# Designs tried in a protein design run: designed miniproteins, single chains, continued (3). Part 60

Each design is a single chain, and the fold is of that chain. pLDDT is the mean over its residues in the fold that is shown.

## One batch from the design tools (miniprotein)

Design m10067
Fold by ESMFold2-Fast:
Structure m10067 (fold): chain A 98 residues (1-98)
Amino acid sequence: LKKEADYYKNVKGNYEEAAELYKDAADLHYLVGDYKKAAEYYEKAAEAYSKVDEEKAKEVYKEGAKKLRELAAEYRAAGDLAKAAEAEALAKELEEKA
């Protein structure tokens, strides 16, 4: 997904399509609990959207922050306070960029 998204962004200038591919990658990493990769791809999706639709970029930052907080809550419930704190910190970084 990342290589394909980078191709559309750099060769075609199709930032919207690149953003959609990055968001799909973020959602997949969210589903498997990979909060670090989910945060990375939500940020890349929002950055790509910011080139064509600033409002949609803000929505992706907010959605990413919300999903990372959901993962933080799951880690906290499982007793992994360190991963919960890391996911919460990444959520705050995304929210500040919205």
Scores: mean pLDDT 83

Design m10068
Fold by ESMFold2-Fast:
Structure m10068 (fold): chain A 100 residues (1-100)
Amino acid sequence: VTPSAETLILAAASELQEIAKYLDEKDKEKLLKMVRELMEALRNRDYERAIEILEEAIEFLKKVKKEEKDPKKKQMLERTIEALERLLEQLRRLLEEEKR
């Protein structure tokens, strides 16, 4: 089963919303803003913008992980980053196939 770009973006938004629950308020607000921008890109079918936002979110979460001292939260951040990187790879591949 090949997921659609919409399905991949919705999955990424869900992952970001879930991990946001475990962040401090400032980092949570920044991540939720990225989720809103990702959903706006999806509504506009701007999949290139969705990729850019997802890349920014992954880099942000990598920074949060480096500063995290709680080993359980660090493990959750690592799993979320890996999930988002897989979704990003699938989204990039899908969009390249549509250009051919």
Scores: mean pLDDT 85

Design m10069
Fold by ESMFold2-Fast:
Structure m10069 (fold): chain A 76 residues (1-76)
Amino acid sequence: MLEEFKKKIIEYLKSLGEDKETIERVEEAINKLKSIDEILRAIAKATGRTTYPVPELNEDEEILAEVFKKLKKKLE
């Protein structure tokens, strides 16, 4: 499941015409997250689904946040 999720994100970035360097950076960020729950929490924070003050995201979470904002826009 985690690998399928990663693959979908990478395919989405390729469909947007993102460069190889950006795609590699996103892969590294995803690989640092050990579970789908961690990825889902990063998405939730990034998309503003929480009413709480957003804690400072680390570098990897910010990269995933940008990817998921683009993905959400396409799926809408």
Scores: mean pLDDT 60

Design m10070
Fold by ESMFold2-Fast:
Structure m10070 (fold): chain A 99 residues (1-99)
Amino acid sequence: SEAVEAVRKAGEEGVAALEALPDSATNEEILAVLEKQAGKLAKTVAELDPKVAPEVAEILAKALSDTAEVLQKNSSAEGKKEAARLMREATEEIAEIIE
């Protein structure tokens, strides 16, 4: 599916953006990158399959919330790795919703 390929590409770009951050990146910088990349993924879904956009927004909001909690309890380097993992997990969940 073209939609699934576009979602996976957007998700991979988001993960790459998070992984490209230096280990000295602040929690605020990590969250800002995640929010920006989650927004791009949500926009891609809204353009390709608008009927699932609300469910996708919920998945991405949870990933942002979970990342914020991890960053509050862990080092920024560990939080960055977990943000990338959560972005990958959210991307695959979204890809499963899009046929």
Scores: mean pLDDT 84

Design m10071
Fold by ESMFold2-Fast:
Structure m10071 (fold): chain A 86 residues (1-86)
Amino acid sequence: NEKKEGIDKIEELLIKAAEALKKGNLKEAAEYLLQAAELLKPYDPEVAAEAEKLVREAQASKDEEKAKELLIEAARLLKKAILKLE
């Protein structure tokens, strides 16, 4: 089941992103969230694009706290999207 494999991978990437955020590794968290957004594109292209935009904004930010807030919001959107898929 390709959809189940895709959702399982997105969930794994979100867990890895959350752990990176807890460790203060914003670059690693952003990389996992971009991968999750890419995998979401076939199922929810609008949410995938919004999450990618938030992650790119975080990567461009010189304010670490603002970058962290943007990454948390991206993770929230991605998690909400996969919960609607199954």
Scores: mean pLDDT 85

Design m10072
Fold by ESMFold2-Fast:
Structure m10072 (fold): chain A 63 residues (1-63)
Amino acid sequence: GKIVAIVGARTEEQAERGRKLAKEQGADEVIVLEGASTEEALALAEELRAQGKLAGIIGGEPP
């Protein structure tokens, strides 16, 4: 299956940093969620895993 990285970002700079990290970690596909909550990112990751893809989240709001 393909490796998918989900990047949570509030700014374009955060999105670019997340894309770079995802690529460096060997992600085949990168999905950027601008302004989305951690819950929305987790829901998308679970959906992608249900499709037989490896999905991980890179970045997120600090606690």
Scores: mean pLDDT 73

Design m10073
Fold by ESMFold2-Fast:
Structure m10073 (fold): chain A 65 residues (1-65)
Amino acid sequence: SKEERIKLLEKNIERLKKSLADYEAQVAQARAAGDEATVAFLERQIASIKEIIKKYEEGLKKLKE
């Protein structure tokens, strides 16, 4: 149903936002340690997660309208 798809997208967005916060915390720690290789890797992961969140949020908006 539409309601089930909305709930699934909301759940996926929340999970991705939690993962994003965890990665951003890891970036801050890696920057403090001078670990540039880990920072670069994590920044790529963060960028990918942000793109997925944006697509899910766009899908959610379309389902609610």
Scores: mean pLDDT 88

Design m10074
Fold by ESMFold2-Fast:
Parts: C-alpha cells; sequence; structure tokens
Structure m10074 (fold): chain A 87 residues (1-87)
C-alpha cells in the first residue's frame, strides 16, 4: 500500500540520519541519499511507482557503496522491502 511504502521510506531516511550523525565526514553522501528518498516519496504520492522504485534502487546502490557496512545492510533491507511494495 501507499502507506506501507511511505513508512518504509521514512525508516530508510532515519537510517541515513543515523549515519549522518555518527559519520559527519559522509555528509555529501548521506545528503544525496536522503534527497533521493525525499524525491521517491514525492513520486509515490503522485502514484508514479515505477520512477519511485528506480530512485529507491539507486539509493540502495549508493548506500551499499558508500555507507558503513552495518548501516548499509540495514538500509538495503528496508529499501528492498520498499521496492517489493512498489510492484
Amino acid sequence: SKEEVLELLEEAKRLVEEAAKEYPELRETTEAIKRGLELAEEYVKQGDYATARAIVRLAAYEARQHLPEEIAERFVEVAEKAIEALK
């Protein structure tokens, strides 16, 4: 559902904010990922699930490449749930 997807995106944003607080040196990366999630939320609200899904996939890729492993793993798990809900 739309509510389920928005809740998952909010959880993903909380993980990015946790990373930004603990690792201020990753600010450029955490801000980019957070902006992507905010953009995905707007597409979900507009009913464009295909674009939202593509943006979340990109955010998961960026998290896996650039965030610390423990936070990246948690982020990717939440992102994969959001991608599944956006089918």
Scores: mean pLDDT 88

Design m10075
Fold by ESMFold2-Fast:
Structure m10075 (fold): chain A 81 residues (1-81)
Amino acid sequence: DERLQRLEEEALRELKGSGDYLRFYIDTRTTSVRSLEELKAEIERLKELAKEKGVAEIELVKAEQLSETTFRVELRIKKLK
């Protein structure tokens, strides 16, 4: 819950500073994300959150596991404000 909120806040902050795409890494030790399925679910939640707050429309381009503790995410960003 709190870890998911932290992940969403960090991602939204990155969105404001990025551009038309965002690439970032998720550390499983500092988030609740432990699998690709959980990662994709959190991306869907972030997508809804960003749209509700009028920040951006987000589309998942790529999500993969690089190591036991690290996922890589690539998003396409269409800013709404």
Scores: mean pLDDT 70

Design m10076
Fold by ESMFold2-Fast:
Structure m10076 (fold): chain A 69 residues (1-69)
Amino acid sequence: AEAAAQARAGALGEKYLPVIKATNEAIDIFNKEKDPEKAREKARELMEKYGLTPEQIDAVLRAAEELAK
């Protein structure tokens, strides 16, 4: 029971780890890059490199822009 829950959590973590890493790096880009257009371009390229879908990229960009204010 407990072991099965940990196995499912591990599988989800493995699946979503690239999204989490890409999101954190995108936020860093928005904090370091003072030009919002350049920040968006850099963050998008990074997320595409991590294999995020266009919908995931759009969601992360909106969140990162809000958090970087």
Scores: mean pLDDT 70

Design m10077
Fold by ESMFold2-Fast:
Structure m10077 (fold): chain A 90 residues (1-90)
Amino acid sequence: PLSVEELEEAIKKTLEDARKALEEAKALEDREERLRKLEALRRGIRRAIESLEQLKKEVDEEGQKVVEEALEELRELEEEVERELRRVEA
């Protein structure tokens, strides 16, 4: 079983990678490349949310708290990506 520390580290890396990908997408000048990058990031975030929702059922109470906090951050990041997508498509 994953320790809470291992779970926190894995989540931190996932959030860090996602935030970096968003920053890279925002730096792209080509509209089509930016759109494709943002759509890929949105799919990745949604997959991460689904995985964490499943994991929440398999961890103890302490792990459930860590997963719930990560889900909140991922949903906020998803909203930011959706705003960027709308801005590009406008």
Scores: mean pLDDT 82

Design m10078
Fold by ESMFold2-Fast:
Structure m10078 (fold): chain A 75 residues (1-75)
Amino acid sequence: GGSGRVTRVGDSYRVTVENAPLPREVTVVLPGRYDSVTVRDPAGREVPARVERGADHTVVTFTAEADGTYTITGR
């Protein structure tokens, strides 16, 4: 899978996808365990994501079909 630049903004994470071959699989490791995760594309639409929970982390994998900033929100 691919990876993007990740920045935490409050209770959400921003993943920027730039100049990547598209579509691209993006994997993000979030600190902490989340019961659910929502991923939104640059247009604000929810994107299907695979979520794998570790002891102290949550791994989120989704397909990026556009350049721009994706938002990941954990609960």
Scores: mean pLDDT 77

Design m10079
Fold by ESMFold2-Fast:
Structure m10079 (fold): chain A 57 residues (1-57)
Amino acid sequence: PSSSSSKENILKRVQEQIQKLKEQGKLEQAERAREETINDLVDRGWASRKEVEEALK
């Protein structure tokens, strides 16, 4: 379903992006992507900060 899939889709895309950035040694960009996603999902009320941090570790 589109609505429940949206959060998982965002997390999966960002996780893939973070993994690629980490492999390239771009740690600051990876941390920025992670923090941006945490803020977005928390602001939307879709997840707690801790839940997103655990998903994107």
Scores: mean pLDDT 78

Design m10080
Fold by ESMFold2-Fast:
Structure m10080 (fold): chain A 93 residues (1-93)
Amino acid sequence: MEDIEIVKETLIKSSGASEEELPKVEEIAEEIIREFEKIPEALKEYIEKNKLSKEELEEMIEDLKEVLEKNPVKSFQKAIEESIKILEEYLKK
């Protein structure tokens, strides 16, 4: 199943959106998918600016792994997997 269909169904279930609102839900779903691609870059900037401790990095990795297990959207999974790799690289240094 395509990512956009999964995001649309999730939004409909969460918001109770009617069939008449479906075109708007599709636009929102596309925007959400585009925002997922920005997550790894935003995380890297956040780590560098806030000088996160090893404990904070480890906690974030565990939280992201839990999110990854629960979310069926492949583009989001890819963004989270890349984010985990970034956190793991900062833990090594």
Scores: mean pLDDT 72

Design m10081
Fold by ESMFold2-Fast:
Structure m10081 (fold): chain A 66 residues (1-66)
Amino acid sequence: SLIDLIRELIAQGKSGVEIAEELVRKGYSLEEVRRARDEAIANRDSVTAVAAHDIVEVIEEKGLPT
């Protein structure tokens, strides 16, 4: 799942920018990342929720083609 991929990239020490670029390269949409953020919030996974929020902000700010 996308949330598991985000957790794996965090575990690899990647920054929010690096994770955002990796997800865009893999063809994930902004809406899919937003859903992963919302899922993390619903599951009270604060670490993943914060990371997913940062990734959403990076994608929105840079206008990356997701």
Scores: mean pLDDT 78

Design m10082
Fold by ESMFold2-Fast:
Structure m10082 (fold): chain A 84 residues (1-84)
Amino acid sequence: RSPLRRALTPEEVALLEEALDRAHEISLEIKRLLDEGRYDEAYDLASREIGLSRAEIRRLSHSELSRLLLDKAQDEAFERIENR
């Protein structure tokens, strides 16, 4: 859901960029944990941040997890912008 149809203000852009940067950092951390064989920690982190069960997370590729993290961060940022 993205109800905003107008251009974002600089403050709103900064808030969106902060949320997306955080999501990107989490995505990189999940990738690092997976690459190190720390699967339990990677799945727990992804589950907490995305809000899906660990079993659902395990069925997704890292690119799908990254997409969900970015989509959730963007949606939450737009909700915050709308309700500020």
Scores: mean pLDDT 79

Design m10083
Fold by ESMFold2-Fast:
Structure m10083 (fold): chain A 93 residues (1-93)
Amino acid sequence: SLKEKLEKLKDKATEMINELNSLLPKATPEQRRELIFIESELGLQIIDINVTLRLYNQGKLSDDEVKQLYKKIEEKLKELEKKFDKIKEKIKK
């Protein structure tokens, strides 16, 4: 279902935040700044998912509108994951 797909995106974003927080003590000041920026962006995606789920459950969004929002959030999370992976590689060196 669309609800389950949105909940899985939320879980993925939450997992990334948890991993990111575990790396903060090992990061340089510049890397910490970039990690905090990614955390903030991930937090905004979680807010967007929660708002979308609420509006969808209230019948205020059509299935097509939810599919469009899902794709936008999924693409943004993929972008953030790529940025996070690059920073992780540098921290683990």
Scores: mean pLDDT 89

Design m10084
Fold by ESMFold2-Fast:
Formats: C-alpha cells, sequence, structure tokens
Structure m10084 (fold): chain A 116 residues (1-116)
C-alpha cells in the first residue's frame, strides 16, 4: 500500500538523520576514520543508500539513483497531507546533498499535482 511505502521511507529518513548526527559528532571531534566506518556500516545495512567521501575526509549519505527513482514514483502518488508528513521527516537530515535530492523530488511532485 502507498501508506506502508510512505511509512517505510519515513523510517529510513529517520535512521539516516540519526546516523548523520552521529557522523557529524565524530567529524566535529576530528575522528574522520570512525565517521567513515559508521557511514560504511549504515550503507551495508541500508542498500538504498550510498556513501560519498570528499577530499577533506568528510562523508555524506545520499540515495542511490534507483532508490531516488522509487522515491520520486512514490511522491507522485501521495496526497498533500502525505507529502507534508514526508517534508517534516526531512528536517532531521544534515547532509546537504541528500536534502537537495529529496527537496527536488517533493517540488516536482507538487508541481505535477498542480498541472493535473
Amino acid sequence: SLDAELQAFIALLRRIADVDRQIAQLEDAGDFDAARALGEQFVAENPEVELVTLHSGTVFLVLKPEALARFAALAAQLTDEQLAQLEESLKGIRSPALALQLIGVLIDARIAKQKA
């Protein structure tokens, strides 16, 4: 069901927000190796997600293209109330790359509904 898919996706975003916070705390402490290891463990447990490492040693979690496409397909089918629930779940995301991916999908979904 769409609601079950929405709740599963919100749960994934909450797990990403929690691990992003832990990664940021480790990076703030200068422990870039521990931050990367935590990110790699999270990706191993969540196959929809990939880890991007910058030359600075900082890491970001992003959605794989296939997962992003599934999210876009889901968002296009959601009601305005369901889209609002999804937008609220983004507030915990610290990765600017992931936030940009997700916001883009939500904007596209809302525009498509206005044209329909």
Scores: mean pLDDT 83

Design m10085
Fold by ESMFold2-Fast:
Structure m10085 (fold): chain A 79 residues (1-79)
Amino acid sequence: EANKKAYEAAKEYAISQGFPEELAELIAMAAMAKYNGNDEAADLLLRTASRTFGVPLEVLREAMEAALPYIEEAIKEAE
């Protein structure tokens, strides 16, 4: 599935940047929401991750934005 492949790509990227797996999952979910135009859902996911893991929101936002190209490529490849 394209969505599963895109989510896994974003998650793997976040893990490669040194984020714990559970936090990487939230970053990947936020990136998927952002890619699909759900900015509100993306913001809520990042705020939840920030509160749960004690990581600054700005750091998580940067990670989410950096993951977007990986989502885009994974979806294009899956077609």
Scores: mean pLDDT 84

Design m10086
Fold by ESMFold2-Fast:
Structure m10086 (fold): chain A 73 residues (1-73)
Amino acid sequence: SKVDIMVEQFKSLIDFVRPGAVIELGDGDSSRYLKLAVDENGNLSVVDYSGYSEEEIKEIIERMNEIIKEREA
């Protein structure tokens, strides 16, 4: 699914998910993107998105946060 593509792309970029980073993710369709910022404490915030439902964004963020937890463990 497009959600799985986004999550796998994020996982491949996990070493770059550091305080002050801005990350833009896509699924191969230029009309669909998710832009994230990483705060001083390493927490994700959604800056902007297009082509996804609120439910899809919530699922993506929840799965991304689990990947961050696995990195910190």
Scores: mean pLDDT 80

Design m10087
Fold by ESMFold2-Fast:
Structure m10087 (fold): chain A 105 residues (1-105)
Amino acid sequence: SKEEFLRKVEEIAKKYVEEARKTLSPEDAKLFERIAESFIEAVRFYIDKLNLPPKEAVELAYKLILHQLDRDIAAHPERAATYQKLRDMLEKFKKEVLEEIEKLE
């Protein structure tokens, strides 16, 4: 179900937020938490409001968040290394979510 899928996305997000808290500074971990929350909200919007399939919703949400991160790095180029780490964590998060979609077939 859509609700079971969204619950799984939230469980995976929690895992990556906990990893961020252990590996990043407190400030950067908070930033990743906000990124993960925005990603989940975008996935929910695409599924609930636009009635997109889970895989397409995840891929579009990922592109949206990457665009936002690119804007942030352009505004704060001194933080490029931090934003690269956040992108890497987001990519791992996305890959694990896509793997869960494949397992539900």
Scores: mean pLDDT 85

Design m10088
Fold by ESMFold2-Fast:
Structure m10088 (fold): chain A 81 residues (1-81)
Amino acid sequence: MDDERQRAYREAARRLSEQAREYAEQGRKLGLDQSYVDQFLRVAETLQRIADLPRVSPEDMEEFGRAAGEFDRILEEIKKQ
């Protein structure tokens, strides 16, 4: 079992979770629609859960991928405004 790979996933999840929370907070201050703020917070919560796990399962890795994809989707929608 690769401890380095598990640490890398948790660190990536933690960093992306913090970034999503920062986008939510900045968006709130700048008058971004509450629906986008809520979406960033949901992504942040999913990623923080993964970051806090003692070990990452294959299911958690798939969840990470889905959350990362959702984060990118939200950013592209905002960029179109």
Scores: mean pLDDT 83

Design m10089
Fold by ESMFold2-Fast:
Structure m10089 (fold): chain A 86 residues (1-86)
Amino acid sequence: SKEEIEEITEKIRELAPELSTAALNLAVTAITLYKKYENDEEKRKTVMAYMKAQMDRLGLSKEEQEKVLKLISEILGVSVEEILNN
């Protein structure tokens, strides 16, 4: 929902105000889709794979990629290792 997207966006801005607009939008999209697919493990894995591929395609620095992964980990309650192994 719009309210959920706004809440996620505000939380990301509070936790990582230094993120570029591209990184912020990617993190919001990944978190929103992961939550949407709570009963679909294969779609959740696809979301995480897409997110990792998009970090590279958008040309995010290694430091910014690490910040995105940590942020998604904190918001979703999943480990960075779990995100990277999907």
Scores: mean pLDDT 82

Design m10090
Fold by ESMFold2-Fast:
Structure m10090 (fold): chain A 95 residues (1-95)
Amino acid sequence: SKEEAARRVLEKVDELINAIKSGDFDKAIEKVTELVRAMNELADLLAKEDPEKAREFLIRGTALVLDIIGEILAKDYEGALKSAEELKRFVEEAV
């Protein structure tokens, strides 16, 4: 269900936040990969109900994920944490 897919995305965001807080760069990137897979599953379900909302979700969600990746690569873990928290709020509002 959409609610189950959204919960999975939120779980992956929390795992990413924990990896960022631990300072483990490799683990943080691994968690970003898992998060992207969960977000794609949620987007597919959103597209069945409202293709325009799914498009907006993918555009904004992708931008936030790219910000997180860039911040992790720059070792700006505080910035990565803020972007991950913004992504969490965005996902909660999308469902």
Scores: mean pLDDT 85

Design m10091
Fold by ESMFold2-Fast:
Structure m10091 (fold): chain A 99 residues (1-99)
Amino acid sequence: SMEEIEEANEGMKAAKEVLDRVEAGDIDGAVEVVKEVVEEGKLEAARFAAGLAIGLLKATGKKEEAAELAEKIAEAVKEADPELAELLKEEAEELREEI
């Protein structure tokens, strides 16, 4: 649907902003990007943004940054999206074991 395309575009924009903030050393600012998308009710966009950003950090060997981002997003979204929070907590635990 048009709404699904809109959410995918918002998720991509959010993922890029998350990655830019992580590269700048602003993990807390990166978490705020995802949190704002969730607060707008765009859960699909938030899930896409978190998944893409963490996946790219993991793929580029930034495992500590990926784990910290996943842990902090999980805590920030646990009330609004408990399923995303659980998935990110599990991903962070796996990443911590690989460090």
Scores: mean pLDDT 84

Design m10092
Fold by ESMFold2-Fast:
Structure m10092 (fold): chain A 91 residues (1-91)
Amino acid sequence: SSLVLTPEEIEERLREEARRVLEEAETDPEAALLVEAARLAAETGDVEAAVDALLARLRELGLVDSVTASQREQLKLVIRVLAEVLREEEK
């Protein structure tokens, strides 16, 4: 469907986009921050801590003050999927 995605379809799409984010990390500072957080999650296995570190960094840079619960859950999903792609590439 054009407006409604299943969780499986969302995860498949995020896996495809994760590859693009990895390629963009050298030229896009936001992509670089996402990849840094994803590497932390891949190394530690702790997505929650990786998202907390990302949000702390964004606050230090003045880019965010606070995030909603929904935004936090979206970031956790993105970082989890990107970390899985990073682990798969290193195997």
Scores: mean pLDDT 76

Design m10093
Fold by ESMFold2-Fast:
Structure m10093 (fold): chain A 96 residues (1-96)
Amino acid sequence: KVEELIKKAIEHIKKAMEYMDKGDKEGAIESLEKAAEYLREAASLLEGEARENALAAAENVEKAKEYLEKGDYHKAVLHIVAAQLLAIAAQTELAL
């Protein structure tokens, strides 16, 4: 069910932030990879604004991973926050 995929993505985004707070770069990257997979799968099952928000969330998660790999933690955090807000927006659109 698509709502469960978005929920799992949001949980993995949260885990990525927790790993970053602990200095676990590898754990953060793995969590972001899983979040992007769930968001891409959810987007394939969605239409309209919910789909666009899920795709935008996946793109932001992917950019956060790139910035973490480069050691740019500030930009990584900004993209993680953007991804979380977009994923919540997709979830909210489904509830309407």
Scores: mean pLDDT 88

Design m10094
Fold by ESMFold2-Fast:
Structure m10094 (fold): chain A 57 residues (1-57)
Amino acid sequence: GPTALALVARNLGVSRETVRRAFELIEAGRVKEAAELLGVSERSALGAYRALQTLDL
C-alpha cells in the first residue's frame, strides 16, 4: 500500500514514483534496470520488491 511504498522510497533515498517504476521493471523481468534506477544491487532491488509484497498482503 501507499505507506509501504513510502517507507521503501525513504529507505532508498528515491521518490515513490521511482520505486513504482522499478517494481514494474522487476515484474517485466528487467531486474538490472530496476536496480540501476534505485541505485542498489539486483539482490537489494528484489529484496525490497518482496518486502513490499509481504507488507501489502
Scores: mean pLDDT 78

Design m10095
Fold by ESMFold2-Fast:
Structure m10095 (fold): chain A 56 residues (1-56)
Amino acid sequence: KEEEIKKVRDEVFAEAQAIGDELVAAGPTPELSAAAKARVDQVFAEGAKKIAELKK
């Protein structure tokens, strides 16, 4: 269960980094930055939910 929690954390960080890399590659605009932030917030929220479920 600890290993699964670590895997979820690693996946969340990897996904957030990929979103950041996409934003940098595309050239950050206010619209793209807002969209990237929303995606990152969702990835963290989904990760937190999975971790909470694994702790039950």
Scores: mean pLDDT 80

Design m10096
Fold by ESMFold2-Fast:
Structure m10096 (fold): chain A 59 residues (1-59)
Amino acid sequence: MKAPKDMTEEEKQKLIAKYKADLEIAKQELQDPNLTTEQWVAARLSKIGDEEDIKFLES
């Protein structure tokens, strides 16, 4: 993966916005009380991954 220092500010903001959008989708899925175990695991992993990517880009 590219380090945050290797990206322009515009590139970082674009990627952060993408991950934030993906994070909101995962949050919405996790609020569904009818999620299967498999769907819940997938949504949880997406949420964790997006949160870590945002932190990495903002570090």
Scores: mean pLDDT 77

Design m10097
Fold by ESMFold2-Fast:
Structure m10097 (fold): chain A 68 residues (1-68)
Amino acid sequence: MPVVYSEDAPRLYQLLVAAGVPRSKALAVAQEIIAKGSLSYEELVDLIVRQTGLSRATAERIVREVLE
């Protein structure tokens, strides 16, 4: 199953900021991945929705871009 690792946190942060997420919220999402070491696709999508208020569809697009 697709998994996002802590080493992908800088890329995730950049994509969240590019999507219009405030830097403080983008950093909070990135820090959560670093703290846990990795998150599954669904765990990361849920985290983005909770922390940023982005739609699930937008969060799923961002996570797919991190995995590419």
Scores: mean pLDDT 84

Design m10098
Fold by ESMFold2-Fast:
Structure m10098 (fold): chain A 80 residues (1-80)
Amino acid sequence: MKAAKAAAGGVLYAIAKNLLDEGRYEEALKEAKNSIELYVESGDLDSARKVGKDMAKLFEEAGKTELAKELRKYTDELLK
């Protein structure tokens, strides 16, 4: 069900933010990607774009420029 995938996407986005706050950047990237995938599968492309944009900005603010770049590339490729 699409609604269940969107809800799961939101949970993974919250987990990704918590992992980033803990300095667990590689795990935060993985969960951010999982969140984006679930939003895309649910048809909620606006939430997928928002997660990609917001998490990439948080990675840049943390000095993790390569992780931000990887997440942007991943989001752009899924949303073509």
Scores: mean pLDDT 86

Design m10099
Fold by ESMFold2-Fast:
Structure m10099 (fold): chain A 66 residues (1-66)
Amino acid sequence: SAEEAQRAALIAEAERLRATAERLGVEDAVKLADQSIALARAGDLEGAIRALNAAMELLRQHQASR
């Protein structure tokens, strides 16, 4: 289904983002990526998207603060 495909895509994106955040030492982004994965698995796709966007924004800010 479209929902299953969206859930799988969100989890995959969050896992990639988590790996990047962990490598960069951005602990808050790792936590938000973990929350996104948990919410997606629980069926809260809206919550998963919000957490993923927050994690991406933290990583963007980390890169921009150099």
Scores: mean pLDDT 86

Design m10100
Fold by ESMFold2-Fast:
Structure m10100 (fold): chain A 100 residues (1-100)
Amino acid sequence: SEKLKAAAEKARELAETAREAAEKMSEENALELAEEVRAKFVETANTLLEALGEKGKEMVERLGELAAEAGEALAESIEKAKEKLLELAELAEEVARELE
C-alpha cells in the first residue's frame, strides 16, 4: 500500500511535469524542460519497479517509449515534442489511477 501510494504520487508528478513542459516548451527552454521530464521519468520508473517488480516493468516500458518518442520528436519540431509530452502525461495519469 505505502509503495503503491509512492508510485502513484511519482506518476502524477511525471504527468504534471510533462503537461507543464508541453505548455511552456520553446526553442529557448526545450533542453531544460526535456531534462526535467527525463528526471521525473527516472524517479517514476524506480518507484514502479520497487512497488510492482515485473508488472512494473510493463508500465515503465510504455512510459519510457513515449519519453523516448518525445526526445526524438524534439529533433524535428517543438510542436511534435509537445504532442508526445501530452501523450506521456495522459499515460502517467492513467498509471497513477491504476495504482489507487
Scores: mean pLDDT 86

Design m10101
Fold by ESMFold2-Fast:
Structure m10101 (fold): chain A 63 residues (1-63)
Amino acid sequence: EETQIDRYAEFAVTSVLTRYSLRLPVDHLVGEALKLAEAKFGVPQNLHAELRLRIEAAILKAR
């Protein structure tokens, strides 16, 4: 499901950056992004750790 995790991460990052300021703590943005992806796709639990890492890296890069 590597191709699915790329889709989840892209949606999560795009959605959180559209709704929240990059001035918020990274942990807060990552948490909100994960909630958005989970609500939209019902992300499998085994992908949560990898998805979190990808979201965090993308948010840090956007700063």
Scores: mean pLDDT 78

